# Designed miniproteins, single chains, part 95

Each design is a single chain, and the fold is of that chain. pLDDT is the mean over its residues in the fold that is shown.

## One batch from the design tools (miniprotein)

Design m3513
Fold by ESMFold2-Fast:
Structure m3513 (fold): chain A 81 residues (1-81)
Amino acid sequence: SPVREAKRILAEIAKKLGLEEFAEKILNTPDSIEELKRVVDEMLEKTDLDPFTKNYIKTTFDLLVKLVERGEDLSRLKPKK
């Protein structure tokens, strides 16, 4: 499921930011963009992240939603080292 791949990508971002609780919430979210958005919005509201990091998460989520709606292969959205 493209939604499952989007959850995996967002959970890895949350883990790298030290937000393990939100990584687990994301992975346990039903395979629905609306439910995933709810968890991402909660993370952005309740976490003490700097504005640039919050904007990165928000724009990444918006991109993932568009790609899921288009049926795109999300495996190509790996962070460049």
Scores: mean pLDDT 77

Design m3514
Fold by ESMFold2-Fast:
Structure m3514 (fold): chain A 100 residues (1-100)
Amino acid sequence: SFGLFVEPSERTRELAREAVRAVLEAADLIGDKEVRLLAIATSILIAEAANYGLEEAIEEALRLAREAVEAAREGDFEKAEELLREAADVVARAVNEADA
């Protein structure tokens, strides 16, 4: 629980907001119901990661989500979905390790 000792910085909150926005944008571009549910779950995990102060995990999720947005814009929905699943996995692992 090392992250619980520190209030999230303005930078961490801003990165989390950007990551959530990118995740939701990629899911909206894909247009699949299951991907939208994944994006919502991932957004909750990003918020939890921010509460733990997990800036590195949030930055990685943001990079993956932005790459997913670009893949979706190019019509590569399979790659976009894979990148969103990777983003979800990154924040889920980081949150689980922080609480262990």
Scores: mean pLDDT 85

Design m3515
Fold by ESMFold2-Fast:
Structure m3515 (fold): chain A 66 residues (1-66)
Amino acid sequence: SRAASEALGRLVLAAPEDAAAAGAAARAAGVTQEQVLAVVRNLEAAGLDDLAARVRRAMRAAGWEV
């Protein structure tokens, strides 16, 4: 959905202090762990390893088991 895509984008771009709130919003909008991991894998495939690592840290800060 549009709301899920927007919430996923906010989680990907979240500062560490905002990650928990962004993760809660993503879950409420129906974003799954698999969808966030797919974004991480796409970032890694594009050579954006630092951004991928930041997203993984945001996921952990938001309470995702990754």
Scores: mean pLDDT 79

Design m3516
Fold by ESMFold2-Fast:
Parts: structure tokens; sequence; C-alpha cells
Structure m3516 (fold): chain A 68 residues (1-68)
């Protein structure tokens, strides 16, 4: 939860690289599929902002597979 909050805060601040970093931490440490889905979605949105559409697509695909 803490790392997801940090990822959201970084995204809102325009620090999309840190948003990806914190959201990836949620994917690695969380056992909750809903939290992992939120993290993967945020990674996708952050990569879109960074101009990395292929990485964004992979993250959104992961988020879809993690639907609770």
Amino acid sequence: MEDLQKAVEAFRAGDYEKAVEYAKKVLETSTDPALKQQAATLIGLAYRKLGRPEEAKKAFQLATSLTP
C-alpha cells in the first residue's frame, strides 16, 4: 500500500520514472491481485507519459490479466 501511494504521488508530481519504480515494487511485494492491477495500470499510464508506448502496452496487458 505505501509503495502504491508513493507511485501515485510521483505520477501526480510528473516524476513518471519514480512512479514506475514504486509501482514495480508493489508488483514484487504484494499478494493482493487488486493492488497489483492498480500498480500495473499506473505503470502503463506512466510509460505513456514518458513516450514509451510498447512498455505501456505490456503494463496494461499485465493489468488486464490481474483483474480480481
Scores: mean pLDDT 81

Design m3517
Fold by ESMFold2-Fast:
Structure m3517 (fold): chain A 87 residues (1-87)
Amino acid sequence: MEEKEKLIEEIAKITNMDVEKLKAFFDKQGISLEELKEIVEALKKGPEYALELARKTGNWVLDILAGTKLAMEAIYAALDRLEAERK
């Protein structure tokens, strides 16, 4: 359990997501320690790489995590662009 919690904390740091919400999500989905390790390694290589890997392996959890990270980055980039239009 302790090693699993540490991996979830790494995912939270990479994705900028809430640790408690991720713990609840992974617990509900029954994600194994091995699956968490694969998710962490893929996300560390970048969300674009992680999304490609998720599509090749059918890892829907990795797809959601990587897709959400990319969507958040796209939203922040769009908001920054809109703010730049004023000054």
Scores: mean pLDDT 76

Design m3519
Fold by ESMFold2-Fast:
Structure m3519 (fold): chain A 78 residues (1-78)
Amino acid sequence: SELEAALEAARAALEEARAAGDRRAEALALAAIGFGYALLGKFEEAEKYLRKAGELLGVPEEHVKKLLELAKEEAEKL
């Protein structure tokens, strides 16, 4: 599926970012994985990945919570 392919691409991007020491790219890949899990209805895993991405970017926890709520709304429409 497109979602599974996108999630695999995000995981590959995470490995590349970590190998390069690129913290911004690592955070973006973690956020993409988090959104992928949210669309699959795996909200606990989604929160963990989005929270890690937020830590790397210095994003407040309330912003992470808002993003997770938006992802849940999108999943409910599927």
Scores: mean pLDDT 80

Design m3520
Fold by ESMFold2-Fast:
Structure m3520 (fold): chain A 78 residues (1-78)
Amino acid sequence: AVAQALAALDATKAAVTAAIANDAALTADQVMAITSALAAVLSVDTALAIVSALSTAAINKDLAAVNAAVDAAKAAAA
């Protein structure tokens, strides 16, 4: 369970970082996919909070905020 949560968070970080690097906004489908993947391994409330933080960070092109949100989520998942 913990290994799956960490893998999902690493995949989420990679996807958001790639979107920022390509100057692309996250699509609605990407947001739904990320939310569903995180909700499968975390609580729904935790998944929604992480997705909200990551969406804001992606809009602002803020890699430090992306890293902080993922690190907080990994601590919660462990």
Scores: mean pLDDT 73

Design m3521
Fold by ESMFold2-Fast:
Structure m3521 (fold): chain A 92 residues (1-92)
Amino acid sequence: MLEELLELAERLYKEYEESDPNAAAHALYLMGEVYYKQGKLEEALEYYEKALSLAPDGALKAEILEKIGEIYEKLGKYEEAEEYRKKAEEIR
């Protein structure tokens, strides 16, 4: 369930925030996914941006960039949405 996933992700982030930035980035990404599914787009964007700051180049970073692009599209910011989609393509 989304609530249980959020609690698990918050616990994982706290556990790994100082020891494993990649694991912490995955936890932040999961929190962003929960907020996104709840329609809390501003909160989802905040957690995806935090995950992006910790994620190295690769599959996770590309997924985060695509999710940020989807949120900008939902907010009517189509130019920013396109920019983030292009950034995701450049990493793949």
Scores: mean pLDDT 81

Design m3523
Fold by ESMFold2-Fast:
Structure m3523 (fold): chain A 120 residues (1-120)
Amino acid sequence: HMVEAGRRAGEAIVKAVEAALNGDTEKAQKYVDEAARDFAEIAGPELGEKVRELLTKAVEAVRNGDLDAAQEAFSEIVTLAGEVARRHGGSPEALDFMGAIAEGVTRALELAEQRAAERK
């Protein structure tokens, strides 16, 4: 349950950034909403809404080439995933949830950095 939700959220984060980099704003928002929903399944609706706001900010920063702002927003998302893991007692499933979110964020940032380098 937790591991699968984390994997879905992480993959949705990557897809949101890919869509944003391709100029598909509607598709990017769809994946932001999917990631937030999957996060909320484990973390609850309040933290899910906060992740949705942070992902929207990160996606906009990526579109604008503002890697510092994107990294700040993604770092806060990883921090929230860590808080969720602590609330669940640091179980293997909770750590896997956090790891899947962190992996998704890392891949998303790598894609944004690669695109920024290509625009040079």
Scores: mean pLDDT 84

Design m3524
Fold by ESMFold2-Fast:
Structure m3524 (fold): chain A 74 residues (1-74)
Amino acid sequence: VEELEKLAEEYRKKKTVSDEDIERFAQRLAEIAGIDPEAVLLTLRDHNWTPEEIAAVARAVARGLEEGRAPPTL
């Protein structure tokens, strides 16, 4: 959970989010949450993301894990 908050903070500080940033984010989010990185990337790639929006995704996953929900099977 703390690692997901760190990931959110790192991406929130970016000026823009590139396709490479989205790929790295998807891989790191998947590693931390224990889900398939390809599934995460497929979910994220069809959106125009801002740094704040990408940070919100990481925080939403962290909140889900804290509330005892199963990791999202994207």
Scores: mean pLDDT 71

Design m3525
Fold by ESMFold2-Fast:
Structure m3525 (fold): chain A 64 residues (1-64)
Amino acid sequence: DAEEKKKKEEIIEQINKLVQEAQDLAKKALQLSKTDPSKKDEIEQLRKKFEELKKKAEELKKEL
């Protein structure tokens, strides 16, 4: 019980880290879409990276 709770807290911490990184990427993609729309490929890559981080967070949530 107590040890399992500690492991779950560590997983939650990792999830929070991934979510924060994903938010940073989303903000970058939004900024690029406004300031340099010719960088469509870069924006697509940032969006794809955001989805990858989101997927990793979902996988970690499955362990909770």
Scores: mean pLDDT 81

Design m3526
Fold by ESMFold2-Fast:
Structure m3526 (fold): chain A 77 residues (1-77)
Amino acid sequence: MEKAEEFKKQADILEKQGKYDEAARHYLQAATIYYSNKDYEKAAEYFERAAEFYEKVGKTDLAKSLRNAAEQFKKKA
């Protein structure tokens, strides 16, 4: 879990710098770690956040895919 918190912290910093694509990638890494630990609630949260930032940089299809993944994870939580 500590590794997921590191990715989340770095993503927060990148978001404040306006580096939305990099922030989205770090949120995805955090979400993947939470999913591996069966923390589906946090996995869904960070997939949704990654989708939000990908949408901001015009990667709308990727954002839709990540929101669909988050919805599936919420069903497991």
Scores: mean pLDDT 82

Design m3527
Fold by ESMFold2-Fast:
Structure m3527 (fold): chain A 92 residues (1-92)
Amino acid sequence: SKSLVEEIAELLQSLAKDGATVKTKVEGEILTVEISGLDVNRAIALALQFIGFGIDGLEVKVKIEGDTVTIEIGGLSPEEAEELKEKIEKAN
């Protein structure tokens, strides 16, 4: 789970640096990430990558609405969720 947290943080930090808007919210053990400003092809690619993280043992739900991708990540401890949120917020 720690290695997946680092991989997810790096991915989302990269998107923020490329001009996407990344917003985060933590509710218990669920981290919600909303990414906007992506073209449809980038949104689909991102959704597929997060589905891959679900196969690797995270509980991932992905929703695509136009240029916005909303990702709910479960299976993290509350501490891991907060750490990931802080790393993403520092990149914006």
Scores: mean pLDDT 76

Design m3528
Fold by ESMFold2-Fast:
Structure m3528 (fold): chain A 86 residues (1-86)
Amino acid sequence: DPEEIKRLKEYIERGYKYFEENKEKLIELLKELLKLPESEATKILTEFFDKVWEEVLKELDEKEANAYVGAFWRKFLDLEEELKNK
């Protein structure tokens, strides 16, 4: 379905836009997480993404939410790797 593909692409782009708009706050979050023990950092990160997932599922279907959150998560992981490799 061309409309479904177009809609999913729009949510991927929205996920990237959300990342870019919040990049400075996400850098601060990652710097704080990198100071914590891995177990504590993992718990905070899991709770953060669980809340984002629950919030987007209120307005989006699972495919749209996966496209949005997946795009955001990929950019977040790329940022984490950049900060670790300095």
Scores: mean pLDDT 77

Design m3529
Fold by ESMFold2-Fast:
Structure m3529 (fold): chain A 57 residues (1-57)
Amino acid sequence: AQELIDAIKAGNTEEAIKLAKQLAEEGRFDVLERALNLAKKYGLDETAKFIEELLKK
């Protein structure tokens, strides 16, 4: 959970996408919603779009 937030704050798109996949597999959609808001705030458009797609499923 914290690792995804840290990756977003660091601008590490590749690591953030990898961690978001793992959290989706664990069913932690509450963390993904918070991460989506943070990715939008930090301008990580690719990460934000990826998390939005995970939340649709």
Scores: mean pLDDT 80

Design m3530
Fold by ESMFold2-Fast:
Structure m3530 (fold): chain A 55 residues (1-55)
Amino acid sequence: MTPEQVLERLVAELRAAGVPEELIEFLRASLEAARGDPEAFAANVATVEAVRAGF
């Protein structure tokens, strides 16, 4: 799966979980910035999943 497809999926999951739009935009920007670094991208994905689980 491409980083772009992962990002799109995570944003949809956050929105479905009721995460505020401002926080979704922040997390989306963080994922986008990390796209060129697989390690940083994976860390950001884990953070997004933790945020979603808290809602």
Scores: mean pLDDT 80

Design m3531
Fold by ESMFold2-Fast:
Structure m3531 (fold): chain A 113 residues (1-113)
Amino acid sequence: MSDVVELLSLSMAGDALRNGGEGERIEEGDGEWYLVTVDSKGNVLSRERISREEAVRRLAEAYLESLRAAGALTPEREALIEEVTAEAIKEGLSPEEFLERLFAREVELARRA
């Protein structure tokens, strides 16, 4: 698993644990993708099959929310995330490939500041 997927899953789980709410994660199995909702204890509440495109969209939304919560969402970062999301959908990238590309672009943006 990529470190970025682990980081996003941990961030969502952390929010659920703090608020006693539900967290979401994306899982891959047998070439299919699933949106998995978990409680504060890590119990699976629901598991819904989604498209590759929907998985990419959900991960982009989760990342935007994590940046907003951290006070780190800038117009430049938001535009970058939207651009990489559109590229990933057009090119048929996996959610993992999407996150790897997004993280690489984020690092490049930060180094130019």
Scores: mean pLDDT 70

Design m3532
Fold by ESMFold2-Fast:
Structure m3532 (fold): chain A 62 residues (1-62)
Amino acid sequence: SPEKALEAEKELIDFVKQNPNVSDEELEKRADELAEKYGLTPEQKRFVLASAKYEKQKLKLE
């Protein structure tokens, strides 16, 4: 559902804010875990991952 995707997005963004030096590989792994936890579609998982990567870029950390 859209609500589950938004919850997953918030959780992954909060993780990035607390761990600004996280690797893209670790973010992908966490997005996969959140997709399992929240029952996300592949499209919703891509959205969540893209939002987290964008937040990491805004923090000027790669």
Scores: mean pLDDT 82

Design m3533
Fold by ESMFold2-Fast:
Structure m3533 (fold): chain A 80 residues (1-80)
Amino acid sequence: MSAVERGRELGEAAGERIKALAQEAVEDPSKLEEYREQMLKVAGQLGEEAEKMTPEAQKAALEIAGEAMKEAAELLKKME
């Protein structure tokens, strides 16, 4: 497995979790703050792991997770 492939897998795993938390928040808005805190924790853990990777793998992980964060933000915006 290349370093870039590892970065993509890390970013995809974090991104899927972030999107799942956003979907849970849409289904139960009373827990929005709780899910938002969990999303921030996932993003923080991804950042820490990405810092240990090569620059190419780090870029791949952060780009994939960044797109998932944008999708999550748009989903949560629809709740307003």
Scores: mean pLDDT 80

Design m3534
Fold by ESMFold2-Fast:
Parts: structure tokens; C-alpha cells; sequence
Structure m3534 (fold): chain A 70 residues (1-70)
């Protein structure tokens, strides 16, 4: 439910802010030190944002939260 609430907030961002977030995700995906798990989670987040898919964004956020706790 926390990830779902965050997904709703991300989808409700102004278009300019969503564009900035997508640009930041693209730059992050280019980082050579990025783990495979982090790359997969960021790619999933990008796809969810591009499609407006709340469920996909929530899944990506849950994966990122697990990585942040490791």
C-alpha cells in the first residue's frame, strides 16, 4: 500500500516533473556501477511511468525499497 501510494503520487506529477524523472532514470541506467537488480528495478519504474501503469510502478518501488535495505 505504501508503494501504491507512492505510485499514485508519481503518476500525478506535472508533465514537466515526470519528464525530469524519466531523464534522471535514463542517466541512472547508464551508470557502470549499477547492479543488475537495481537496473531491472529502474527499468521497470521507467516502463511504468511511460505507460502510466500504477501496478508496474508499485512493483518497481518495492524492488528499490528492498535494495535500499540490503
Amino acid sequence: SMAEKLAEKLLSLPEEKKKELLEQLDEGLKLPELSEEAKEALELLKEGLEKGDKELIAEALERLAELARA
Scores: mean pLDDT 81

Design m3535
Fold by ESMFold2-Fast:
Structure m3535 (fold): chain A 65 residues (1-65)
Amino acid sequence: SAMDERALENAVRAAEAGNAAAGAAGAQDLKSHGIVTPEGGERAIAAARAGNAAEAARLLREGKA
């Protein structure tokens, strides 16, 4: 849906901003709502926690359910 695509883009922008806590929280939220796959969401959370902002954003885009 348009709302799911907006949520995904907002989470991607948060991940790209480089705040590990915000990036991980956004990825968890997308995973919990089924906007990204469980596997893609977990990988994005791990990348964000590791401080890999660009990788977290990429994984969110590629993990779209």
Scores: mean pLDDT 82

Design m3536
Fold by ESMFold2-Fast:
Parts: sequence; C-alpha cells; structure tokens
Structure m3536 (fold): chain A 111 residues (1-111)
Amino acid sequence: MLTPEELARENARLQDLYDAGKEDEARALIRTLVERLKAEFKDPLFQELVDLIERAIEAGHVPLAVQGASDLLRLAMLYLEHPEDKERIQQEAERAVARMRGLLAAHEAAS
C-alpha cells in the first residue's frame, strides 16, 4: 500500500512535470498513479474519479487530468491518515467528482 509521504512526493512530481510543460511525462505518471490507486482503493467515488481522469486524458485535456490526479492523491492521503473521517472523505470526493464532471462535459461540448 502507498504511504501518505509517497503520495505527497508523487503529487509534487506531477505538479513539477506539468509546470515544466512535460505533458507526455505527466500523462504517463497519471496513468501509473491511477493504476496503483484503483488497485488499493475500492471506494465507488475513488473509482468514479479514476474514470473521469482517464476520460480527461483520452480527451487530451491535460490540465484537467492533472487536477483530477492531484485531487485523487489528496483523497488517498486523507483516507490513509484519517480513515475514520468518513464524512470529510466523502464530501471532498463528491466535490472532486462534481468538478471533474462539469469541466470534462464543458470541454467535450466545445470540442
């Protein structure tokens, strides 16, 4: 299982790659991270967020995929550090999913 410290390092690496304009490396890292996280976390909202991140990658919307992956890593860290805080985890996951759905739908409608 991933540790919160490892997840924080991976999130920092993802942001660094995106800020450096290394889009291909950022996409490859996101795919690796979502594969690892979907194997470890069977929560339906986590799975929905993974599906939305994969759709953002397929749509070529790298900024949205990076945002979604960052949200997923943050939620995984919260789950590992405070697993008893179910209400907060659920609320933050629902917010991340709603944001991704809205932005992805807007992008797909414009394309």
Scores: mean pLDDT 83

Design m3537
Fold by ESMFold2-Fast:
Structure m3537 (fold): chain A 59 residues (1-59)
Amino acid sequence: MEEWKDEFYGAIAELVRLGRLEEARRLGDKAEQAWKNKDYEGLKKIVEEARRLLEEARA
């Protein structure tokens, strides 16, 4: 898969480990929808949101 998927799902797995299961699930659903629709701009924003949430959860 592409580089974005490795980074994105790595962040999602860490969010799940940190107890952010609902947000991780929501982000995963949004990313799959954007990928299916070829909405690469939306996908990029979703990946960025996952990083931001991960940083907040680790603080």
Scores: mean pLDDT 79

Design m3538
Fold by ESMFold2-Fast:
Structure m3538 (fold): chain A 58 residues (1-58)
Amino acid sequence: DELKERLRRIIDTLYETGLLSEEEAEELYRLLDTDIEKAKQRLVELNYISSPEELELV
């Protein structure tokens, strides 16, 4: 499950960065097992692509 592994790593990163609460991370991990499409949608909705500011930091 290449896609599942990639999504899990993204969730790990978001959680460690503080963009996801423990509860949110738990729910996303559960969705990876039950409904990967929903997990992907949630990641996009929450913080999948919400950090362009890295380039602004200088």
Scores: mean pLDDT 67

Design m3539
Fold by ESMFold2-Fast:
Structure m3539 (fold): chain A 51 residues (1-51)
Amino acid sequence: MEIDALEALIDMVKSVGNIAISNSKTEAEKQAIKEQTQALLDKLKEQKKKA
């Protein structure tokens, strides 16, 4: 049950991250968003493994 909700959240984070990168105005901002999005995805995947 929690795994299904976590998968949906992971998919949402990927989508939002891509939109944020597309709307960013500087290369440094795009890089920061990419790194933060990946870190969040890794954290969510670890939570899924612990569940």
Scores: mean pLDDT 77

Design m3540
Fold by ESMFold2-Fast:
Structure m3540 (fold): chain A 56 residues (1-56)
Amino acid sequence: AAEEVEVDLPRRMSPEAAAALEAGMTAARAHFDAGQPEAALAALRAGVEAARAAEA
């Protein structure tokens, strides 16, 4: 887990955090495929935030 240093660290996280991040990435791919890069970035960001919140 981050300790507010700088980290959206791409490490093996708790399963809950990993699932949240994967959901965000999946949504981002769908948005990118639809030609919506801003929505894709928002989905990634939401996934990262959810992953941090779900940290063990």
Scores: mean pLDDT 71

Design m3541
Fold by ESMFold2-Fast:
Structure m3541 (fold): chain A 69 residues (1-69)
Amino acid sequence: MEEVKKLIEEAIKAAKAGDREKTKELVEKAVELIKKYNAIELVEELLQEHRSDSIASSVLHEILKAVKE
């Protein structure tokens, strides 16, 4: 699951840089891998780690919403 974590970290980094298109692309790729590997628990762990970071938390909530649908 190193690739999933890497994509999420890059998506957060892109969001902090204000790059909306790159953030969207990375979020979509992360969602695909999370669904493929049933790795929703990893996303929940990262959300707990980043709960005090509003941008990171926002990106992680968006990923969770997309994975659940």
Scores: mean pLDDT 81

Design m3542
Fold by ESMFold2-Fast:
Formats: C-alpha cells, structure tokens, sequence
Structure m3542 (fold): chain A 94 residues (1-94)
C-alpha cells in the first residue's frame, strides 16, 4: 500500500547521512506520491499535492544550503510522518 511504501521511505530518510542521499529519497517519495494521486479521495489528493510541494521546497533548500542538512532532514521526516498519519485516518474513514 501507499502507507507501507511511505513507511519504508521514512526509515531510509531517517538513515540518510548526506545531501545526495536525502535528495534521492525525497525524489523517490515525490514519485511514489504522484503515482498514487488518481487513487486518492479529493481531500487526500489535496493534502498529498501540498506534501509534494513541501518536499520539492525541502529538496531545493538542501541543494542550496547543504550546511542545514540535519535541519532539512528533520523537516522532511516530520512531513512524511504527518502525511502517513493523515493517510491512515483517511483509510480508516472508508
């Protein structure tokens, strides 16, 4: 499921040690979310589109400011954790 794949990416994200690894995992997360947009409810789709935009901003920030790696990684982790919680609630409402 989307949630299971996001949980696997979250664990990889937590283990990222370089900007290159962080960017790669963010790109994979964005690709996964885009693949599932058509399977989501309108409310979940809006939240996921917002998450994609936020992840793209974090990716750009990591490439521009590599010294902020730990801060940006923490923000990406928090964003993915929040998205997993929201998607689980959406699944439970069906």
Amino acid sequence: SLVDELEELLEELKKAETVEELVEIIDRTIALLREHLDTLSPAARERVEGAIAALERLKAEALENPEDFEKIKAQAVALVETLIMLLRREEGAR
Scores: mean pLDDT 86

Design m3543
Fold by ESMFold2-Fast:
Structure m3543 (fold): chain A 80 residues (1-80)
Amino acid sequence: SEVQEAMKELEAKGDIEKLIELGTLDSFKAMIDELIKRLEEKIKKTEDEEKKKELKKEKEELEKLKKEVEEKIRELLEEL
């Protein structure tokens, strides 16, 4: 992974601040991915159309947040 390669390079250079920042963003992205997966499972099991619509909206909000985190990771990688 591009993030994992960058983290190894930062560790080798002793850039602890950038290493923590990148690692934190990567961990947050992984958390969002897990939440999206859990919402997909809930949507799949939900027969109530109103509740299903609400869960789909929550998933869309998490997908937007994921995109923002991915953009921050990209910007940080471009600074390296």
Scores: mean pLDDT 85

Design m3544
Fold by ESMFold2-Fast:
Structure m3544 (fold): chain A 58 residues (1-58)
Amino acid sequence: SDYDASRNLVKTYYDVKDSDPGMVRMIEGILLKATGISPEEIDKLSVDEAARLGAERL
């Protein structure tokens, strides 16, 4: 589902945020291209809020 796809991307972003800057940049690009969610927006949202927003835009 679109929600599951969005949630997986968002969760991966948060999981790697503190450990892999290169992976973070790649996921930020995917989120922006697929959903229009910017890095600044995602940092202000919870995982579930960001996943729902992403699913609505997919």
Scores: mean pLDDT 77

Design m3545
Fold by ESMFold2-Fast:
Structure m3545 (fold): chain A 56 residues (1-56)
Amino acid sequence: SEVEEAARRGARDARAALADDPELRKRAAEVLRARARQETDPRRSRGLELAAELLE
Protein backbone atom coordinates (compact mmCIF):
# COMPACT_ATOMS: atom_id res chain seq x y z
CA SER A 1 0.00 0.00 0.00
CA GLU A 2 1.66 3.14 -1.31
CA VAL A 3 -0.48 5.37 0.91
CA GLU A 4 0.58 3.52 4.07
CA GLU A 5 4.25 3.55 3.03
CA ALA A 6 4.13 7.30 2.33
CA ALA A 7 2.45 7.88 5.71
CA ARG A 8 5.16 5.88 7.51
CA ARG A 9 7.96 7.82 5.81
CA GLY A 10 6.34 11.18 6.48
CA ALA A 11 5.75 10.29 10.13
CA ARG A 12 9.36 9.13 10.62
CA ASP A 13 10.70 12.31 9.01
CA ALA A 14 8.41 14.42 11.22
CA ARG A 15 9.44 12.46 14.32
CA ALA A 16 13.12 13.09 13.51
CA ALA A 17 12.48 16.80 12.87
CA LEU A 18 10.56 17.07 16.17
CA ALA A 19 12.76 14.74 18.24
CA ASP A 20 13.30 17.51 20.81
CA ASP A 21 9.58 18.33 21.13
CA PRO A 22 7.63 15.27 22.34
CA GLU A 23 4.60 17.40 23.34
CA LEU A 24 4.24 18.76 19.81
CA ARG A 25 4.59 15.23 18.38
CA LYS A 26 1.88 13.98 20.77
CA ARG A 27 -0.45 16.82 19.77
CA ALA A 28 0.21 16.19 16.07
CA ALA A 29 -0.53 12.49 16.57
CA GLU A 30 -3.86 13.38 18.23
CA VAL A 31 -4.78 15.55 15.23
CA LEU A 32 -3.93 12.70 12.84
CA ARG A 33 -6.09 10.24 14.82
CA ALA A 34 -9.01 12.69 14.80
CA ARG A 35 -8.64 13.03 11.01
CA ALA A 36 -8.49 9.23 10.65
CA ARG A 37 -11.84 8.88 12.44
CA GLN A 38 -13.43 11.36 9.98
CA GLU A 39 -11.83 9.75 6.89
CA THR A 40 -14.17 7.64 4.73
CA ASP A 41 -11.35 6.08 2.67
CA PRO A 42 -10.07 3.05 4.64
CA ARG A 43 -6.56 3.30 3.12
CA ARG A 44 -6.25 6.95 4.12
CA SER A 45 -7.74 6.28 7.54
CA ARG A 46 -5.22 3.47 8.15
CA GLY A 47 -2.37 5.63 6.85
CA LEU A 48 -3.26 8.43 9.25
CA GLU A 49 -3.46 6.00 12.20
CA LEU A 50 -0.08 4.48 11.31
CA ALA A 51 1.43 7.96 10.96
CA ALA A 52 0.09 8.96 14.39
CA GLU A 53 1.48 5.78 15.98
CA LEU A 54 4.93 6.29 14.43
CA LEU A 55 5.01 10.04 15.21
CA GLU A 56 4.72 9.32 18.95
Scores: mean pLDDT 81

Design m3546
Fold by ESMFold2-Fast:
Structure m3546 (fold): chain A 76 residues (1-76)
Amino acid sequence: MEKARELILKARAALQAGKYEEAIRLAEEAYRLALKENDLKTAAQALYVLSQALEKQGKLEEAERYRKKALELALK
């Protein structure tokens, strides 16, 4: 079973490679797993990667919503 942190590393690698759809999928999986692990800081990191991938796809409104949610979780 993959850990949320491992999925975030894969999502960041996909983002850097320009594989934005793959980065979104991996970041969503990382977010769900981090919540199951009660790791809100890792969940915030996953949402931040998700927001970056959405921004690269031109989905600026969605990216901003996830970025704000990531900040809220990180400030806990």
Scores: mean pLDDT 84

Design m3547
Fold by ESMFold2-Fast:
Structure m3547 (fold): chain A 111 residues (1-111)
Amino acid sequence: GTATAVVKAKDGPVLARSVTAAAQASAPLGGTLTAQALDAAGNVVGEGSGVIPAGALGGAASVALPAPAEVAAVKATLSDAVGGGDVTIRALATTAGFTATLLGEKTVTVS
């Protein structure tokens, strides 16, 4: 199955060094989580992926930015998911000042 979430930064764009998309489900998953960091215009400023082992309830994809960039949203795609059901995606940023910030979260259903 596949699920896609676009998690918009709840407090507006953040100048970030890195972002992480973390997926958590109530039912066993599997598959590949891909994260794209997006600017306010919807351009991709960075990408990363992580493998979720079969039977795990979650995993993360981390995006290291080559230079600090404004991030307005994180698009997370879970592909080749073994399980189904609801998945909550949390987007987190490490700011240019090296602080951790929750950008937002969204729950989507694997189809």
Scores: mean pLDDT 84

Design m3548
Fold by ESMFold2-Fast:
Structure m3548 (fold): chain A 61 residues (1-61)
Amino acid sequence: SFSPEQRALLLKMADKLQNSKSVEEAEQHFNETLSQLTDPRARQSASGMHEQYIKQLEAEL
């Protein structure tokens, strides 16, 4: 597993995605989180979370 710091960044991103109102806002939070993630596994997890959220948001719009 990844460090507590990397996990905290992923949890913060998940919270921000849930509160995002647009695809653009979600993309901004994703990019900000990616810039802080150093673990490749954590980066992959972030990408998966972002992709799933965008699919959900598009289905709701």
Scores: mean pLDDT 80

Design m3549
Fold by ESMFold2-Fast:
Structure m3549 (fold): chain A 55 residues (1-55)
Amino acid sequence: ASEEESKEAAEKLRKAGEKFNLPKEVVDKAVELALKGELDEGERVAVRAIILSGK
C-alpha cells in the first residue's frame, strides 16, 4: 500500500479499536506495523475488515 493509504488505515484502525474496545497495546502495535508496511497477509486482512466494518 502507498504511504498515504497506510496512514489512513492506521487512523481508521485506531478509531475502530476504540469503538470495538480492543486493548490499546494491540491497536498501537497494529498501527505501528501498518505505518511501517510490515503487516503480514493475515494482519492486512484483519485491518481491512476493521476499516470496512467501521464504515
Scores: mean pLDDT 66

